# Designs tried in a protein design run: designed miniproteins, single chains. Part 90

Each design is a single chain, and the fold is of that chain. pLDDT is the mean over its residues in the fold that is shown.

## One batch from the design tools (miniprotein)

Design m3123
Fold by ESMFold2-Fast:
Formats: structure tokens, C-alpha cells, sequence
Structure m3123 (fold): chain A 89 residues (1-89)
């Protein structure tokens, strides 16, 4: 997971890479993403962006789990949330 904060725009970007991982690993990643959203809010972010880079072997259920945790954390923090999914070659 990679987190970048742009102070000029008040935007935090969280990038996660999903391959063939277990549901338990996806749940742990979801917790880490939610924590990153809360830390961004504490830094004064107005907007959070989640970029999900996924391999063809990645489970749709695991992708949805991470996305849902991100959106829930952003909503709780009062932040604008955007999700982008990018397929890896």
C-alpha cells in the first residue's frame, strides 16, 4: 500500500495492489486502508482517492471488501471519496 498527500489540494491518494490473496489478507488490507483514510482526515484532507491495481487473478469479492472499507471510513470522516480500478497486465 502507498499513500501520497497533496497539501495544496487537500487530497490523499491511497494505492493498493491486489493479486491472488486470501480473504483474510484482503480483510487486513481493508483495515490498513481504513486507517490510512483516518490519518488523512487527521492531516486535514478534504478528499481521498483509492487506486486499486488488480491482477486478473484477483477476486472481485476481495476488491469489493477493500473498496467498501475505504468508502465507509471516508464517509465516517466526512471526506469526498473516489475509487479507480486499474487492471495490471
Amino acid sequence: MRVEYDEETGTARITVTLRDISPEEAEELARQVAEAVREAAARGAKRVELVIEYAPSASDENIALVEDAFREAAHEAGLEAVVTRRQLP
Scores: mean pLDDT 85

Design m3124
Fold by ESMFold2-Fast:
Structure m3124 (fold): chain A 73 residues (1-73)
Amino acid sequence: MKNVQELEQHIDDKVRELRAAGVSPDEGDRFGDVAQDALDRVRADPDNQALKDKALAEIDSALQAALAAHRRS
């Protein structure tokens, strides 16, 4: 991930994936909160590659958590 636009696209792709999987609104909202917080941090320091990498990892972790919670329901 190289820039804010790629991160925004990645988040949009994951939101569509969660919606397609039928994840609950509550778990979707939790993912959205993590993704928005990560995006806001990257927007505050857009040249920080380590921050972008951390944001991507946090978003992917939140996606896996939401999918895992859905599978246990």
Scores: mean pLDDT 80

Design m3125
Fold by ESMFold2-Fast:
Structure m3125 (fold): chain A 93 residues (1-93)
Amino acid sequence: LSPELRRAATEADAEAGLLEMLGSANPELREALLEAARAAREAVRLAVERGDVEAARRVAELAREGARRAVREGEEGARRAREELRRLLEELR
């Protein structure tokens, strides 16, 4: 793997971990954020297999923005994070 791809994948995995942590701390957000994190981790795996640095960066950005929205907008932010990460996952399939 290129250093750029490794860095992007590591950042995306870290952001997915933050979604999992936020979901575990907030029962109302748990289902949506755990599903978002699962989609993010699968999308990172596919991006790495394809050598797609830009896809890995997009996962990190969407997960980070999703966490911010979940904190600010609650359930609606969490649902949006899930939908955006699931859409990216489908694009990579």
Scores: mean pLDDT 87

Design m3126
Fold by ESMFold2-Fast:
Structure m3126 (fold): chain A 56 residues (1-56)
Amino acid sequence: SAMEMERKATVESEELLRKQGKPLTIARINEERSTRISGVALEDLEAAPEQGSVMQ
């Protein structure tokens, strides 16, 4: 699970940087990945699935 989250966060961080037109540097990828993992951990609370889907 943790490794899957890191892998997904890394891939999505790269895609986000590409979409934003930012250079893919190790520092930027690590910052985005770390932020994404922290954010996902909070949202991954099993209490939020209905709010996430319903809100949009």
Scores: mean pLDDT 61

Design m3127
Fold by ESMFold2-Fast:
Structure m3127 (fold): chain A 128 residues (1-128)
Amino acid sequence: MKPLPISELEKKADEYEKQGKYVEAALWYARAALISAQGALVDLLMGNYDEAIEGAKLSLEYARKALEAARKSPEDVTEAIQHLEEAIRDLEKAIEALKQGNKVEALSYLLRAIEHLRRAVEILEEKL
């Protein structure tokens, strides 16, 4: 198990959201979503399917929080919002594919979600 500071990313995001710093909150939630999705991918490749489902669900939860924070931002983060919406869609499809035992489709959707989350993180970093 590679140590991932997901709890620290969530804590930073929650603190920024409390301060009304929505771009920063969206960035830290998007980072937590990305790390959770990468963990789900590793679990899928190792055959740990229940753990892959839980990791994908955690990623989906953080991606939704990132999207809500981005939508509250006074800054133009429309491109990041679009990538977060696509990541959410792909994560939902990955979870469904995992539940159906369709590992090949789950892998495809997880890889797509990871790419969209990575792009959202890059865009949000550039706005700060």
Scores: mean pLDDT 88

Design m3128
Fold by ESMFold2-Fast:
Structure m3128 (fold): chain A 83 residues (1-83)
Amino acid sequence: YKEELYSSMTPEQQEVYDALLAAGVTDPGVRALIAGSSSDPELVKELAERYAKEGDKIMPEVIDIASSLLSDKEKDELMRKVL
């Protein structure tokens, strides 16, 4: 899913993905989930900043935001591949 998600990202979402990698977020699934969670660049940036401060405890909220834009099948595949 992470490669598929990255290729479907906007340039702004790809910037957040790359910034998370530079910040030491080693799991590409986590980076893809945060960066691809919304088409709103302000929200995506806020989630990335919160992840830097709070870590994995924000992941349920990130998944909820991403899942609001996904079908049930896509949500199940995302949860299976990145969690």
Scores: mean pLDDT 69

Design m3129
Fold by ESMFold2-Fast:
Structure m3129 (fold): chain A 82 residues (1-82)
Amino acid sequence: SELEENLKKLEEIIKENDLIQEGLLKLEKIYDEFLEKTTDNDKREKLQKLYLEYAQEIKKAKTKEEVEEILKKFKEEAEKIL
């Protein structure tokens, strides 16, 4: 059934969107925590650039494990900026 195939595609899109949205919310929370640790404008700009880069990587993620790995790498790189 074309309807059943279309519904499965919609379910996959919804699941992918939920994964990405949750990943982006987690990334934003980590980013905000690092922003609170510094008042240095140069460091804040580097953190913002890193955040935007990793947000794009999360948008490409297909699994929860990929999202968690991206979040881990962001945290490690953000700690190096501080």
Scores: mean pLDDT 85

Design m3130
Fold by ESMFold2-Fast:
Structure m3130 (fold): chain A 88 residues (1-88)
Amino acid sequence: MALPPEFAEEQISENVTLLYLPEGASTEKHSHPDRDVVFHVVAAEGPIELIVEGKRHLLREGEQMVVPAGAEHQIFALANSIVAEIYR
């Protein structure tokens, strides 16, 4: 299936948001002081880069990473991707 070419955010439940990230898209640097966030790569044509506390992590389709409460983070899409942002 073709991945969407446009940046979009879609909240699919109270604790889950889908991020539609075209190649070259990035989120703003931010943190959640009171809750952990899980980023799960639902689909991707290549890697995405997740930066947590200044450390770079490459994630591919099917991979995930937990970002602890208070940790500053940012996503850079190196390829067209759909990433689930999960709060709990």
Scores: mean pLDDT 81

Design m3131
Fold by ESMFold2-Fast:
Formats: sequence, structure tokens, C-alpha cells
Structure m3131 (fold): chain A 67 residues (1-67)
Amino acid sequence: MEEVIAGAREGARLARESEAAAEIVGILADTITTADPRFKAAADAAVASEDNAARAEEVVAALEAAQ
């Protein structure tokens, strides 16, 4: 879990420079979603939004808050 959060955090940083990284973070959040339903909702929003880089950072924050 902590390792996943660290990876997501780095992915969010890269998302600000690369849209591809933001898409990867969204896919990872969707496929490896934990038992936290708020994380699933955040992941879905990140994929659906046009501000995927900003949403990726929110996903990281949600992960840290969940664990």
C-alpha cells in the first residue's frame, strides 16, 4: 500500500509534465482500487475529467488519507 502511494505520488508529479503519466495513474487507481470506495470514485473522476493531471494529485491525496 505505502509503495503504491509512493508510485502514485511520483506519477502525479510526472502527470504535470506528461498526459500519458496521468492516464496511467488513472488506470492503476481503477484496476488496483482498494476497499475504499472514495478512491474508486476519485479514480473514475480522474479518467473522465479534462484535468487529469490535477485529478491525479487528488487521487494521491485520497490514497494517503485512506492509508
Scores: mean pLDDT 60

Design m3132
Fold by ESMFold2-Fast:
Structure m3132 (fold): chain A 59 residues (1-59)
Amino acid sequence: MVVQQAESLLQLLKLNNSPQSAIDLGQQAVQYGRQGNVDKSVSLLNQAIAELNKYLRER
């Protein structure tokens, strides 16, 4: 389920000290997923992953 994937990603974002923008995108993805707007949820989840990946490159 996209909502479970978004929740898992949100937890990962919080644990990895991701920027607030990435965390906000993850939270929105969970909300839209729960509302059944899968397309919006997936789009926001991909944006959150992109932000996380950008910051992980600094390691």
Scores: mean pLDDT 75

Design m3133
Fold by ESMFold2-Fast:
Formats: sequence, C-alpha cells, structure tokens
Structure m3133 (fold): chain A 95 residues (1-95)
Amino acid sequence: TTAKILALGAAARQDVQSRAKEMISLSDEEYAKKVETTERQVLELLDEAARYAQQGNFSEAIKLVEEARDIADTVDKAMGEFLRAVAEQMRKLAE
C-alpha cells in the first residue's frame, strides 16, 4: 500500500511540473508568475503528503493531496482534475 501511494504521489509531482511548464510557456509574464507560485505550493503539499504516507498516515497524506488539488484548480482545471483522480486512487489503496 505505502509503495503504491508513494508511486502515485511521484507521478502526480511529475505531471504537475509538466503541466506548469506548459502553462508558463503559453502565458504572459503576470500569469506565468501566478502559475510558478501555485506550482511551488502544490509541490510542497505533495512532498509533505509523501512524508505522511511514509509514516503510514494515509489520511493526512490524502488530505494534503486534496488541498493541493484545490490550489491547483484556481490556476488550471486540468491540474486540479488529475490531482482529484490521484487523491481518489490513494483513498482506495488506503482502505
């Protein structure tokens, strides 16, 4: 369970970075800065979620991914949607 949850988190981290890079390259300077700030916050939450998952605290890990989803959704619905899917998959694995 822990290994699968950590693998989902690592994949989510990579997807966030890829999507943010795409958005930054297509955005004006002001919006690119907003995307960069959001990316940093989302990655920090995903890294914190990974630490809780390593400790076996899957409830807190999932909660942090859901917080990352909400923050990401303010900038990009696609990023919010795949983080939502990740949180749902983690919840199923934690049961």
Scores: mean pLDDT 85

Design m3134
Fold by ESMFold2-Fast:
Structure m3134 (fold): chain A 70 residues (1-70)
Amino acid sequence: GGPGGTTAASAAYASGASRVEIRGGPRESTVTATAGGSGEKVTLRVDGSDPERAREQGERLGAAVRAAGG
């Protein structure tokens, strides 16, 4: 994945995600995080042009999977 996908994935891990998959290119990426306890998956699309927004999206993704038991 591109810089946005990597930034979002890092933020998701920091926020409680146990498994994160990144797909896509430098401009746009899809980030999928899996909750460690429940196995639920949450996916978001990330724009590489805004690293700050990508970080915020990743943090929300991590918080969501953490709430789902990960």
Scores: mean pLDDT 73

Design m3135
Fold by ESMFold2-Fast:
Parts: C-alpha cells; structure tokens; sequence
Structure m3135 (fold): chain A 60 residues (1-60)
C-alpha cells in the first residue's frame, strides 16, 4: 500500500508523511467505493504520491 519510491528518511518528516498518508487513504477509499481494481488503485496512489514526492524534494 506504500509506494517504494519514498525513502524512510522522508517519511520521518510528519508534514510530508501526512500528505502522503491522506492521499493514499483517499485513493484507497475511492477504490473501495468505486470497486477499482488493484492496478487502478495503485495507479491513482502512484500519481498522487509522485506529486507529493516531487513537492517534498523541491522543498529541500
């Protein structure tokens, strides 16, 4: 359920972890509600995680 692209060090930053966690929860809830396949859910999660990852790297 967690994207492997995220480093453990970055997950220690609560602000980034909170954004990532919230995005993943929202995607998981949507997938559950819409009956999305695991790959569809993973694609949405990866897309959201990518944006968050890009922002956290841009920050530092």
Amino acid sequence: MIIVEITPEDLEDKEFYEKLLQALREVDEEARRMGLTPDQRNRLAAEKAKEILEEKEKKK
Scores: mean pLDDT 69

Design m3136
Fold by ESMFold2-Fast:
Structure m3136 (fold): chain A 98 residues (1-98)
Amino acid sequence: MKREEQRKKIRENLRKLLDKAGVEEERKEEYVEKALKVGEKAMEYAKTVYGFDEETAFALGATVAAEALRRGIEGEPVEKAFEELKEALEKLEKEKAL
């Protein structure tokens, strides 16, 4: 899947989540762009550090973007979603090596 298509699908999903949460239209774009950036960092991290394929990296990025959006709406740091992914992947790698 092309990077542009991945970004579009994540934005569409994030907008649907904001609609369900009743967030005002003028604030939606701010939340979407912040969450998308965190999701893109997660996709790059999964591909470059762990060598995950594009489908797996996209799925992780989309999941992290949704969690970042939820945290942003609640007034929590959006970057924490990416930090939690890094910790989860590090634990999984250590368990696989055992």
Scores: mean pLDDT 80

Design m3137
Fold by ESMFold2-Fast:
Structure m3137 (fold): chain A 67 residues (1-67)
Amino acid sequence: SEEEVKKLIEQLSDKDPEVRKKAAEEIGKIGGEVAKPAIPALQKASKDKDPEVRKAAERAIILILTS
């Protein structure tokens, strides 16, 4: 849902890298038009200090664009 995507976008800025990683993964699973507003936040997360967060964000962007 749109509300779920908004919550996940906020979680991409969480202090905990595990929370940021899971948020990116979940946004990717949602995919499609509903998830497109997350692209700017995911682009930022693709530059995250944690490599697993970067990987999850990159994958999520691909999944959104190919949905």
Scores: mean pLDDT 86

Design m3138
Fold by ESMFold2-Fast:
Structure m3138 (fold): chain A 67 residues (1-67)
Amino acid sequence: EEARRNVDLTLDEEFAGDRAAWYERMARVLEAHVAGGGPGTSPEGVAKLREFAAWLRAQAAADRAAQ
C-alpha cells in the first residue's frame, strides 16, 4: 500500500499538473485488461474494473472542467 501510494505520487509528479491525462491513461490500462482477458476478468471482476475505469474518466473530466 505505502509503496503503491509512492508510485502513484511519482506518476502524479511526472504528469506535473496534468492529472487528467494520468487518470485517462489508467482508465485505458484497465479497459485493455478487460478486453484482453487479463487477471480479474471474471464477470464480477469485469463489472468492478469497468466501474473503476468509469470513475477514473469522471475524475479526468472533472479536472478538465476545473481548468
Scores: mean pLDDT 69

Design m3139
Fold by ESMFold2-Fast:
Structure m3139 (fold): chain A 97 residues (1-97)
Amino acid sequence: LTPEQLAEIDISLAAMALSVAKLSEDADEAVEMVELAADIIEETLEKYELSEEQRREMLAIVDDGLALLESIREEVKDPERLEEVIARLEALRRRLE
């Protein structure tokens, strides 16, 4: 596999984690899945030189994650973790812009 293909697999895994978050019945499980997506994106950015298209794909995942977390803000049992994950996504958003 090429580095570009490996990066694309990682981006797909982050997108899948976000999809699982959207399907989660428990708000705190949704936060865990979004956190996993953030972890994957952070690792991918450290390992690979990304195309503009791949950076846009990651930015879309980050934006969707932020929207999801805002929608469940009142439902979480661990608001501290929620705010930490939101802060990480906002940092990633700035890094990807």
Scores: mean pLDDT 89

Design m3140
Fold by ESMFold2-Fast:
Structure m3140 (fold): chain A 87 residues (1-87)
Amino acid sequence: ALSAEERADLLVLAQELQYLAEISKDPEVKKELEELSRRLIDAVANQAPREEVVRIVEEALRLVEKYRPDDTKLIERIREILRRLRE
């Protein structure tokens, strides 16, 4: 099961993805970020298996690297979340 700290980190990530969606001018990017944020919130709320959460966070990393490659701080944070989830 996910720890309280892991759940908090994931919910902060979901909020950051929602913020990126709000400031995005590309409708496709906005939709992908909004859907991914929702999937992450739902997974945490429903106590999804760790493997499913890892898959969602990996998708978040791929999406941020594709659309915001300059956001090195967010990319590093997502990588750290993945590292901890995989332990």
Scores: mean pLDDT 86

Design m3141
Fold by ESMFold2-Fast:
Structure m3141 (fold): chain A 74 residues (1-74)
Amino acid sequence: MGMELLEELRRLLEEKGLVDEGSRRFLATLEERLKAGDKYAEELVKAVIRVLKNESEEVNKEELERIKKELPPL
């Protein structure tokens, strides 16, 4: 499941022109955590996909930052 979520997330980022060096590193980190069975990484990927589908408000980006902050450091 996690690999499918990562592929969808990467595609959405590419389609919206949001892929930069930071985003690519973030995707790599998420891939490693998903391979390790990290439940937070799975929820984070799902949340980012939801945010990218709803581009109507900056509030969604703030919510994404909150989720990223909650993710424990490696």
Scores: mean pLDDT 68

Design m3142
Fold by ESMFold2-Fast:
Structure m3142 (fold): chain A 83 residues (1-83)
Amino acid sequence: MVETPTMSDAVQATRDAIAEALLSGQLVARSTVETKDEAGGEKAIELARQEAARAGAEASTRRVGNKIEIEVTLPEERVAAIR
């Protein structure tokens, strides 16, 4: 239960990073989410990657303490097509 909200935050953070990259005029943007524990961090990483893939982006993720750093890389053509 407690880790589920953190997983949702990872999905939202990934979406926000994609939007920020587009608004910034950059192909790369970063976002960060906090996780409760190591297992939660691993799930957040997987969810972030899946969400980025659905949007036609790639997500590079890593854990830094209790936070997951999400870096999304946008293929301009794919992102423009998906929306």
Scores: mean pLDDT 68

Design m3143
Fold by ESMFold2-Fast:
Structure m3143 (fold): chain A 70 residues (1-70)
Amino acid sequence: SMEELQQVLDDVRETAKKLIEKAKTLSEEERKEMLDYFKLLIDKVIKAYPELAEELKKLLKEVEEEVKKI
């Protein structure tokens, strides 16, 4: 349902915010591991909810750019 898709997207966005905040306290190596974990999470969610692929790929790029600024 559209409501389920919105909830999934909101949950992933909330996870992204928490990961960006956590990244500020991590080493460069740990930040890379965290990004690799997040990429795997995004891939799994896209496989389950392909309708969210465009928005989730955009979110991944935004998270990668924010973490690079640290």
Scores: mean pLDDT 87

Design m3144
Fold by ESMFold2-Fast:
Structure m3144 (fold): chain A 78 residues (1-78)
Amino acid sequence: QVQQLTQQGQQLFQQADEYRKLAEENRKIADEAAAKSTPEGARVIQGIADREVKELDEEADKLYTQGQQLFQQAQQLS
């Protein structure tokens, strides 16, 4: 039981890291696109990127929190 909780927690941490990397990549792509755009175009690009990055970060935070809870449960059972 403890080993299963620890493994599940580790998988959730890895998934959280993947979502954070996607958020960073989306921000980088948006920043590069905005730099090459008009001021109005840059504003639209940044607005879309802000929303997408926020959603990815929120998902990463949820997964990380779930992973921490599973890890804490494993420690309590130890």
Scores: mean pLDDT 83

Design m3145
Fold by ESMFold2-Fast:
Structure m3145 (fold): chain A 96 residues (1-96)
Amino acid sequence: MAEFNYEEFEEELKKAEELLKSRGDIDTLALMYAVAGALLYVHVNDIEKALELLEKALENASEEMKKLIEKLKEAVKNKDIEEAKKVLREMADLVE
């Protein structure tokens, strides 16, 4: 019901990115970008920005995480919400 605030979203994303980069937790950082991208896709149908965040997730992720991010990118491109949910769960399980 609230309007999506891109400025607040980008500020929160930058703070989380700086924190996770300082800890060297690259897979949790990748999961954060993937969740942020999925949120933009599902909530505001912003596929272009969602894909940009998924590209950032790929930049320094582990090889196993990269495979899941590529699957998530295809789900977003195909507008397959159920597959996107499944892949996000697999990514979360990988970080745990």
Scores: mean pLDDT 76

Design m3146
Fold by ESMFold2-Fast:
Structure m3146 (fold): chain A 75 residues (1-75)
Amino acid sequence: MEEEIERLERRIRAAAARGDVAAVREHAKQLVEALKDDPERGARLLRGLARFAETLGARESAAVLREMADEMERR
């Protein structure tokens, strides 16, 4: 599980860096599924990734990641 989570985080970071919002959404969706039994952890990771995307100026990617984090907290 941990190796898969780290791989998805790296893919999300790479997609955000190149401005590929669709890839960010797809990999974030996979991260949500992988962490469905630990939604608090999932939300924290997605918020961290959103902050990273904002530092790159990737505003749409950051918005997608924040939306998914909020949805995980609501269950």
Scores: mean pLDDT 85

Design m3147
Fold by ESMFold2-Fast:
Structure m3147 (fold): chain A 87 residues (1-87)
Amino acid sequence: MSPLERAEEAVRRAEEAVRALEKGEITAEEAARAAREALEAAMEALRDPSVDVARGVGLVLRGIGAAVHAGLAARRNGENPEVALRA
């Protein structure tokens, strides 16, 4: 897969992990890890000169959104939201 395709898949997995966290199916730490992996993949895609910078930036913003949503879901579930935001 291209770096952009890997980043898009990682972001999708992070968004799915946040939904699973909201359903109580996974931990805040697992959702935060998925969001972190998505951010790392999006930043790696931005280092590839063949990647559209605007699309790469959009993936970074979506990864940040997933991390924020994981923190909010953890707070609603009574978990420590700082663990979700820092993992």
Scores: mean pLDDT 75

Design m3148
Fold by ESMFold2-Fast:
Formats: C-alpha cells, sequence, structure tokens
Structure m3148 (fold): chain A 64 residues (1-64)
C-alpha cells in the first residue's frame, strides 16, 4: 500500500540521517499508527543528536 511504502521510506531516511525527508514522509502517512511510529523514531534520532526540544515536538505529534 501507499502507507507501507511511505513508512519504509521514512524509516530508511532516518537510518540515512535524512530527518527532513522522514518528517515529510510522516506527514504523507494516512495511517495514524504508522505515522506515530515514524514520529517516535524521529524523536529518538533527534534526541541522540542533542536536539531535545525538536524530539519533544515529535513525541507530541506521535501522541496527537
Amino acid sequence: SRDEELYALALRAIEEGDLNAAYIYAQLLTDPALRAEVFRALAEALRELGRDEAADQMLALADA
């Protein structure tokens, strides 16, 4: 499905360090569970980079 492909692309983008691409793919997801998983993965990656405020914002989007 489109959501399956976008989810895979988002996770690959995170693995490659392209967090901006991952955020764009997350915004295109229509499945709220898959979108939340991407935002949580983004939050973890941002926290590892010391971007705590951005990580907190991603967690808020995952829980919305």
Scores: mean pLDDT 88

Design m3149
Fold by ESMFold2-Fast:
Structure m3149 (fold): chain A 103 residues (1-103)
Amino acid sequence: MEEEEKKRKEEERKLEEELYDHALGMMEALKDDPELMKAAAKKAIDTATEAEKSYLKAAEEDPSKREEYLKKAKEYQALRDATKAAAAEVMAEIEAEKAKKAA
């Protein structure tokens, strides 16, 4: 049980790191068009938020699949949080580059 808990936490951390790196790469690829990047980030965040809510509701409605649906909800929560963090980091970089160009 302790060993399974450690493996689960390590898997969760790796997933969070992979989602963040992937989101960061996507936002960086769009940094030449800040409005498109912002729109893409918002769409991804909104989609992940709706998916999380849907799976949380499904977990309440079907106790036999509760663990499966809660796992899916947590994956979408991680995706949302990773996308928010990555978008904020790239937006800060874009604003810093604009400030330097304006100076």
Scores: mean pLDDT 80

Design m3150
Fold by ESMFold2-Fast:
Structure m3150 (fold): chain A 55 residues (1-55)
Amino acid sequence: MPSPAELLQEIMALYEKNPEVAQAVAREVGALAKERKWSFEEELRELARRMREAL
């Protein structure tokens, strides 16, 4: 399982690939994390996963 730092680096790389799609995914995951009270690590894992699937 990647560390939070590795997940963040992956997310940033995907964001640079397609900022518009990445931003839309980040907005959706952020709202969901806030509603479900996910930890920062849980939010990063879900964000990275969804960005990989979308990009």
Scores: mean pLDDT 78

Design m3151
Fold by ESMFold2-Fast:
Structure m3151 (fold): chain A 79 residues (1-79)
Amino acid sequence: ARASGSEPVEAEEGEEIVFEFTVERSGRYRVALVDTETGEIVEQRVVELPAGKATYVLPAAPKTGTFQAVAFPLEASTG
């Protein structure tokens, strides 16, 4: 399965999920996979993304369902 940005992706348990992101700046991002039915974060990871289009691959979906990927920049400390 393949999703772009915050668009939901449908996957079967054990299926590879490919997420595309568009980011303004290169750097480290926290990527989270959210089950859209429950709102639960089923996977999250810190990854380095280039500016523009970037791809994150989850090798196996934890269950059959619909998931949404979100990415947050880590360059700024929360103040």
Scores: mean pLDDT 72

Design m3152
Fold by ESMFold2-Fast:
Structure m3152 (fold): chain A 82 residues (1-82)
Amino acid sequence: MLKVKVSKETKDFIETFTGKKIESDVLTLEEALELVREALETLASKEITDKVVEILRELLEKTKELSMELIKEAVEKVEKEL
């Protein structure tokens, strides 16, 4: 089973938007993808960052090799530039 190392920033992002606590720095790829999906659904419902949600959707569609850390970095960069 493939595992992905997540950064503190990625954990903070998921915890903030899903309400789930992540105690391990290493998640399975399937688990990590599911948590990001839940975070994106929460973002969409709150309409906090509609542009960020759209960019993440495009990134997931075009670049499957991106890690959770890279996706989180892109989200934060867009939020800071807005």
Scores: mean pLDDT 63

Design m3153
Fold by ESMFold2-Fast:
Structure m3153 (fold): chain A 78 residues (1-78)
Amino acid sequence: SRTDMRVRVMVAGADRLVIEARRLIKKGMIDDALRVGQRALQVADEAIRMGERYNVPQDIIDQGRRVRDDAQRIIDTV
């Protein structure tokens, strides 16, 4: 469905932000990494809420939760 695609796109967007935050950490840009990580967490959390609300496939929700956990780990470690 269009909603499934939207949630997949949001999860992919959050994952790209996690990758960017890790890149910033490697460069020693900790404040920028935290900002990007916080954005990744927000996008992943919204994707999960939308996914649950509109009953998107569980695999999409599970992927979103993994990305959220990755974003949270970045925030907790910087």
Scores: mean pLDDT 90

Design m3154
Fold by ESMFold2-Fast:
Structure m3154 (fold): chain A 102 residues (1-102)
Amino acid sequence: SSEILELARQLVDAILNMKSTADIPAVVALLQQLAQALLSSPDPRDQLLGKNLLAFLQGAQELPDPETAFHLLMLNLASVLLSSPDPELRKMGEELLKHVES
């Protein structure tokens, strides 16, 4: 889906270009948009990935340390992207994983 690819690209670029925690709300908004786009896909694999991403985003809100919560959310996003049937999404997942593990 072109919408999923566009949202994933915007999201990964936003994360790679983050300068401070003030950027977190914009990243979270893009995460929510990507999760909804995945859930709206006719592909059941995309729907499962969207459900995973949304559930993890909701769970992260209950963690006491916002920086740790955000780090775990980024690791989950990388995992979701790497599990995609779309090779372009998997490539974005590899880019994100390298950045988060640095």
Scores: mean pLDDT 84

Design m3155
Fold by ESMFold2-Fast:
Structure m3155 (fold): chain A 77 residues (1-77)
Amino acid sequence: MEEGKKLEEEAKRKLEEGDNDGAAELYIKAGEKYAEAGDYESALRAYGKAVEVSTNPEIQLRALELALEVHLKKLKE
């Protein structure tokens, strides 16, 4: 949880620097840390931010795939 928040702070700094794709990659990492901790709501928000800020279709697709995995886990529980 704490690690995910630090990655989000790093992503926000990258976004302020104009590195949108770098920010998106950090949001994906944050989402992965939240998902590992079982915080699926924070994971989905982080992946959503990665899609929102990225201009790279490959990064957007990766974030969407990870978000779908989290959504399926929530439905299974």
Scores: mean pLDDT 84

Design m3156
Fold by ESMFold2-Fast:
Structure m3156 (fold): chain A 68 residues (1-68)
Amino acid sequence: GEPFKVDDPKLAREQNAVIGDHLLEMSQLGIPGDKIVEIAIEANKMASQGASVEEIREFLERKKQELL
């Protein structure tokens, strides 16, 4: 890869882990699959737009609180 033209691989991995972990927890807590898909789309869009791990986590925690 090009070290000066790629996103931080560690950041991308952390973003993906946070998204995956929260979506899995939401599924286990009984949140409907259609809502989980909507949340996944928005979280992945945030990541693709350069959102920080903290911004993605805050979004996911907020959605979790709204739906539980």
Scores: mean pLDDT 76

Design m3157
Fold by ESMFold2-Fast:
Structure m3157 (fold): chain A 84 residues (1-84)
Amino acid sequence: MTEEAYRAAADALIAELDRLSKESTNPEVKKALEEIRDKLRAEVDAATSVEQLSRAINGALAEAAKVLTPEQVKRLADAVREAL
């Protein structure tokens, strides 16, 4: 896969994290998703390789899985998969 595909996947994940944070009625989950979104954005902006982009995406998915339902995790995973 290309760097362009990984950047598109990261952008899709950032957008879906933002949607889930806005849909959340739980303030703790909302804050956690916003922090994961902002960290991912910063890591993507700093990334200079496909390896770094892949680690950033996988790290964000792993952190989000700690605070989300299986159905919400599937939404994030599907957004990444559709962009790759």
Scores: mean pLDDT 86

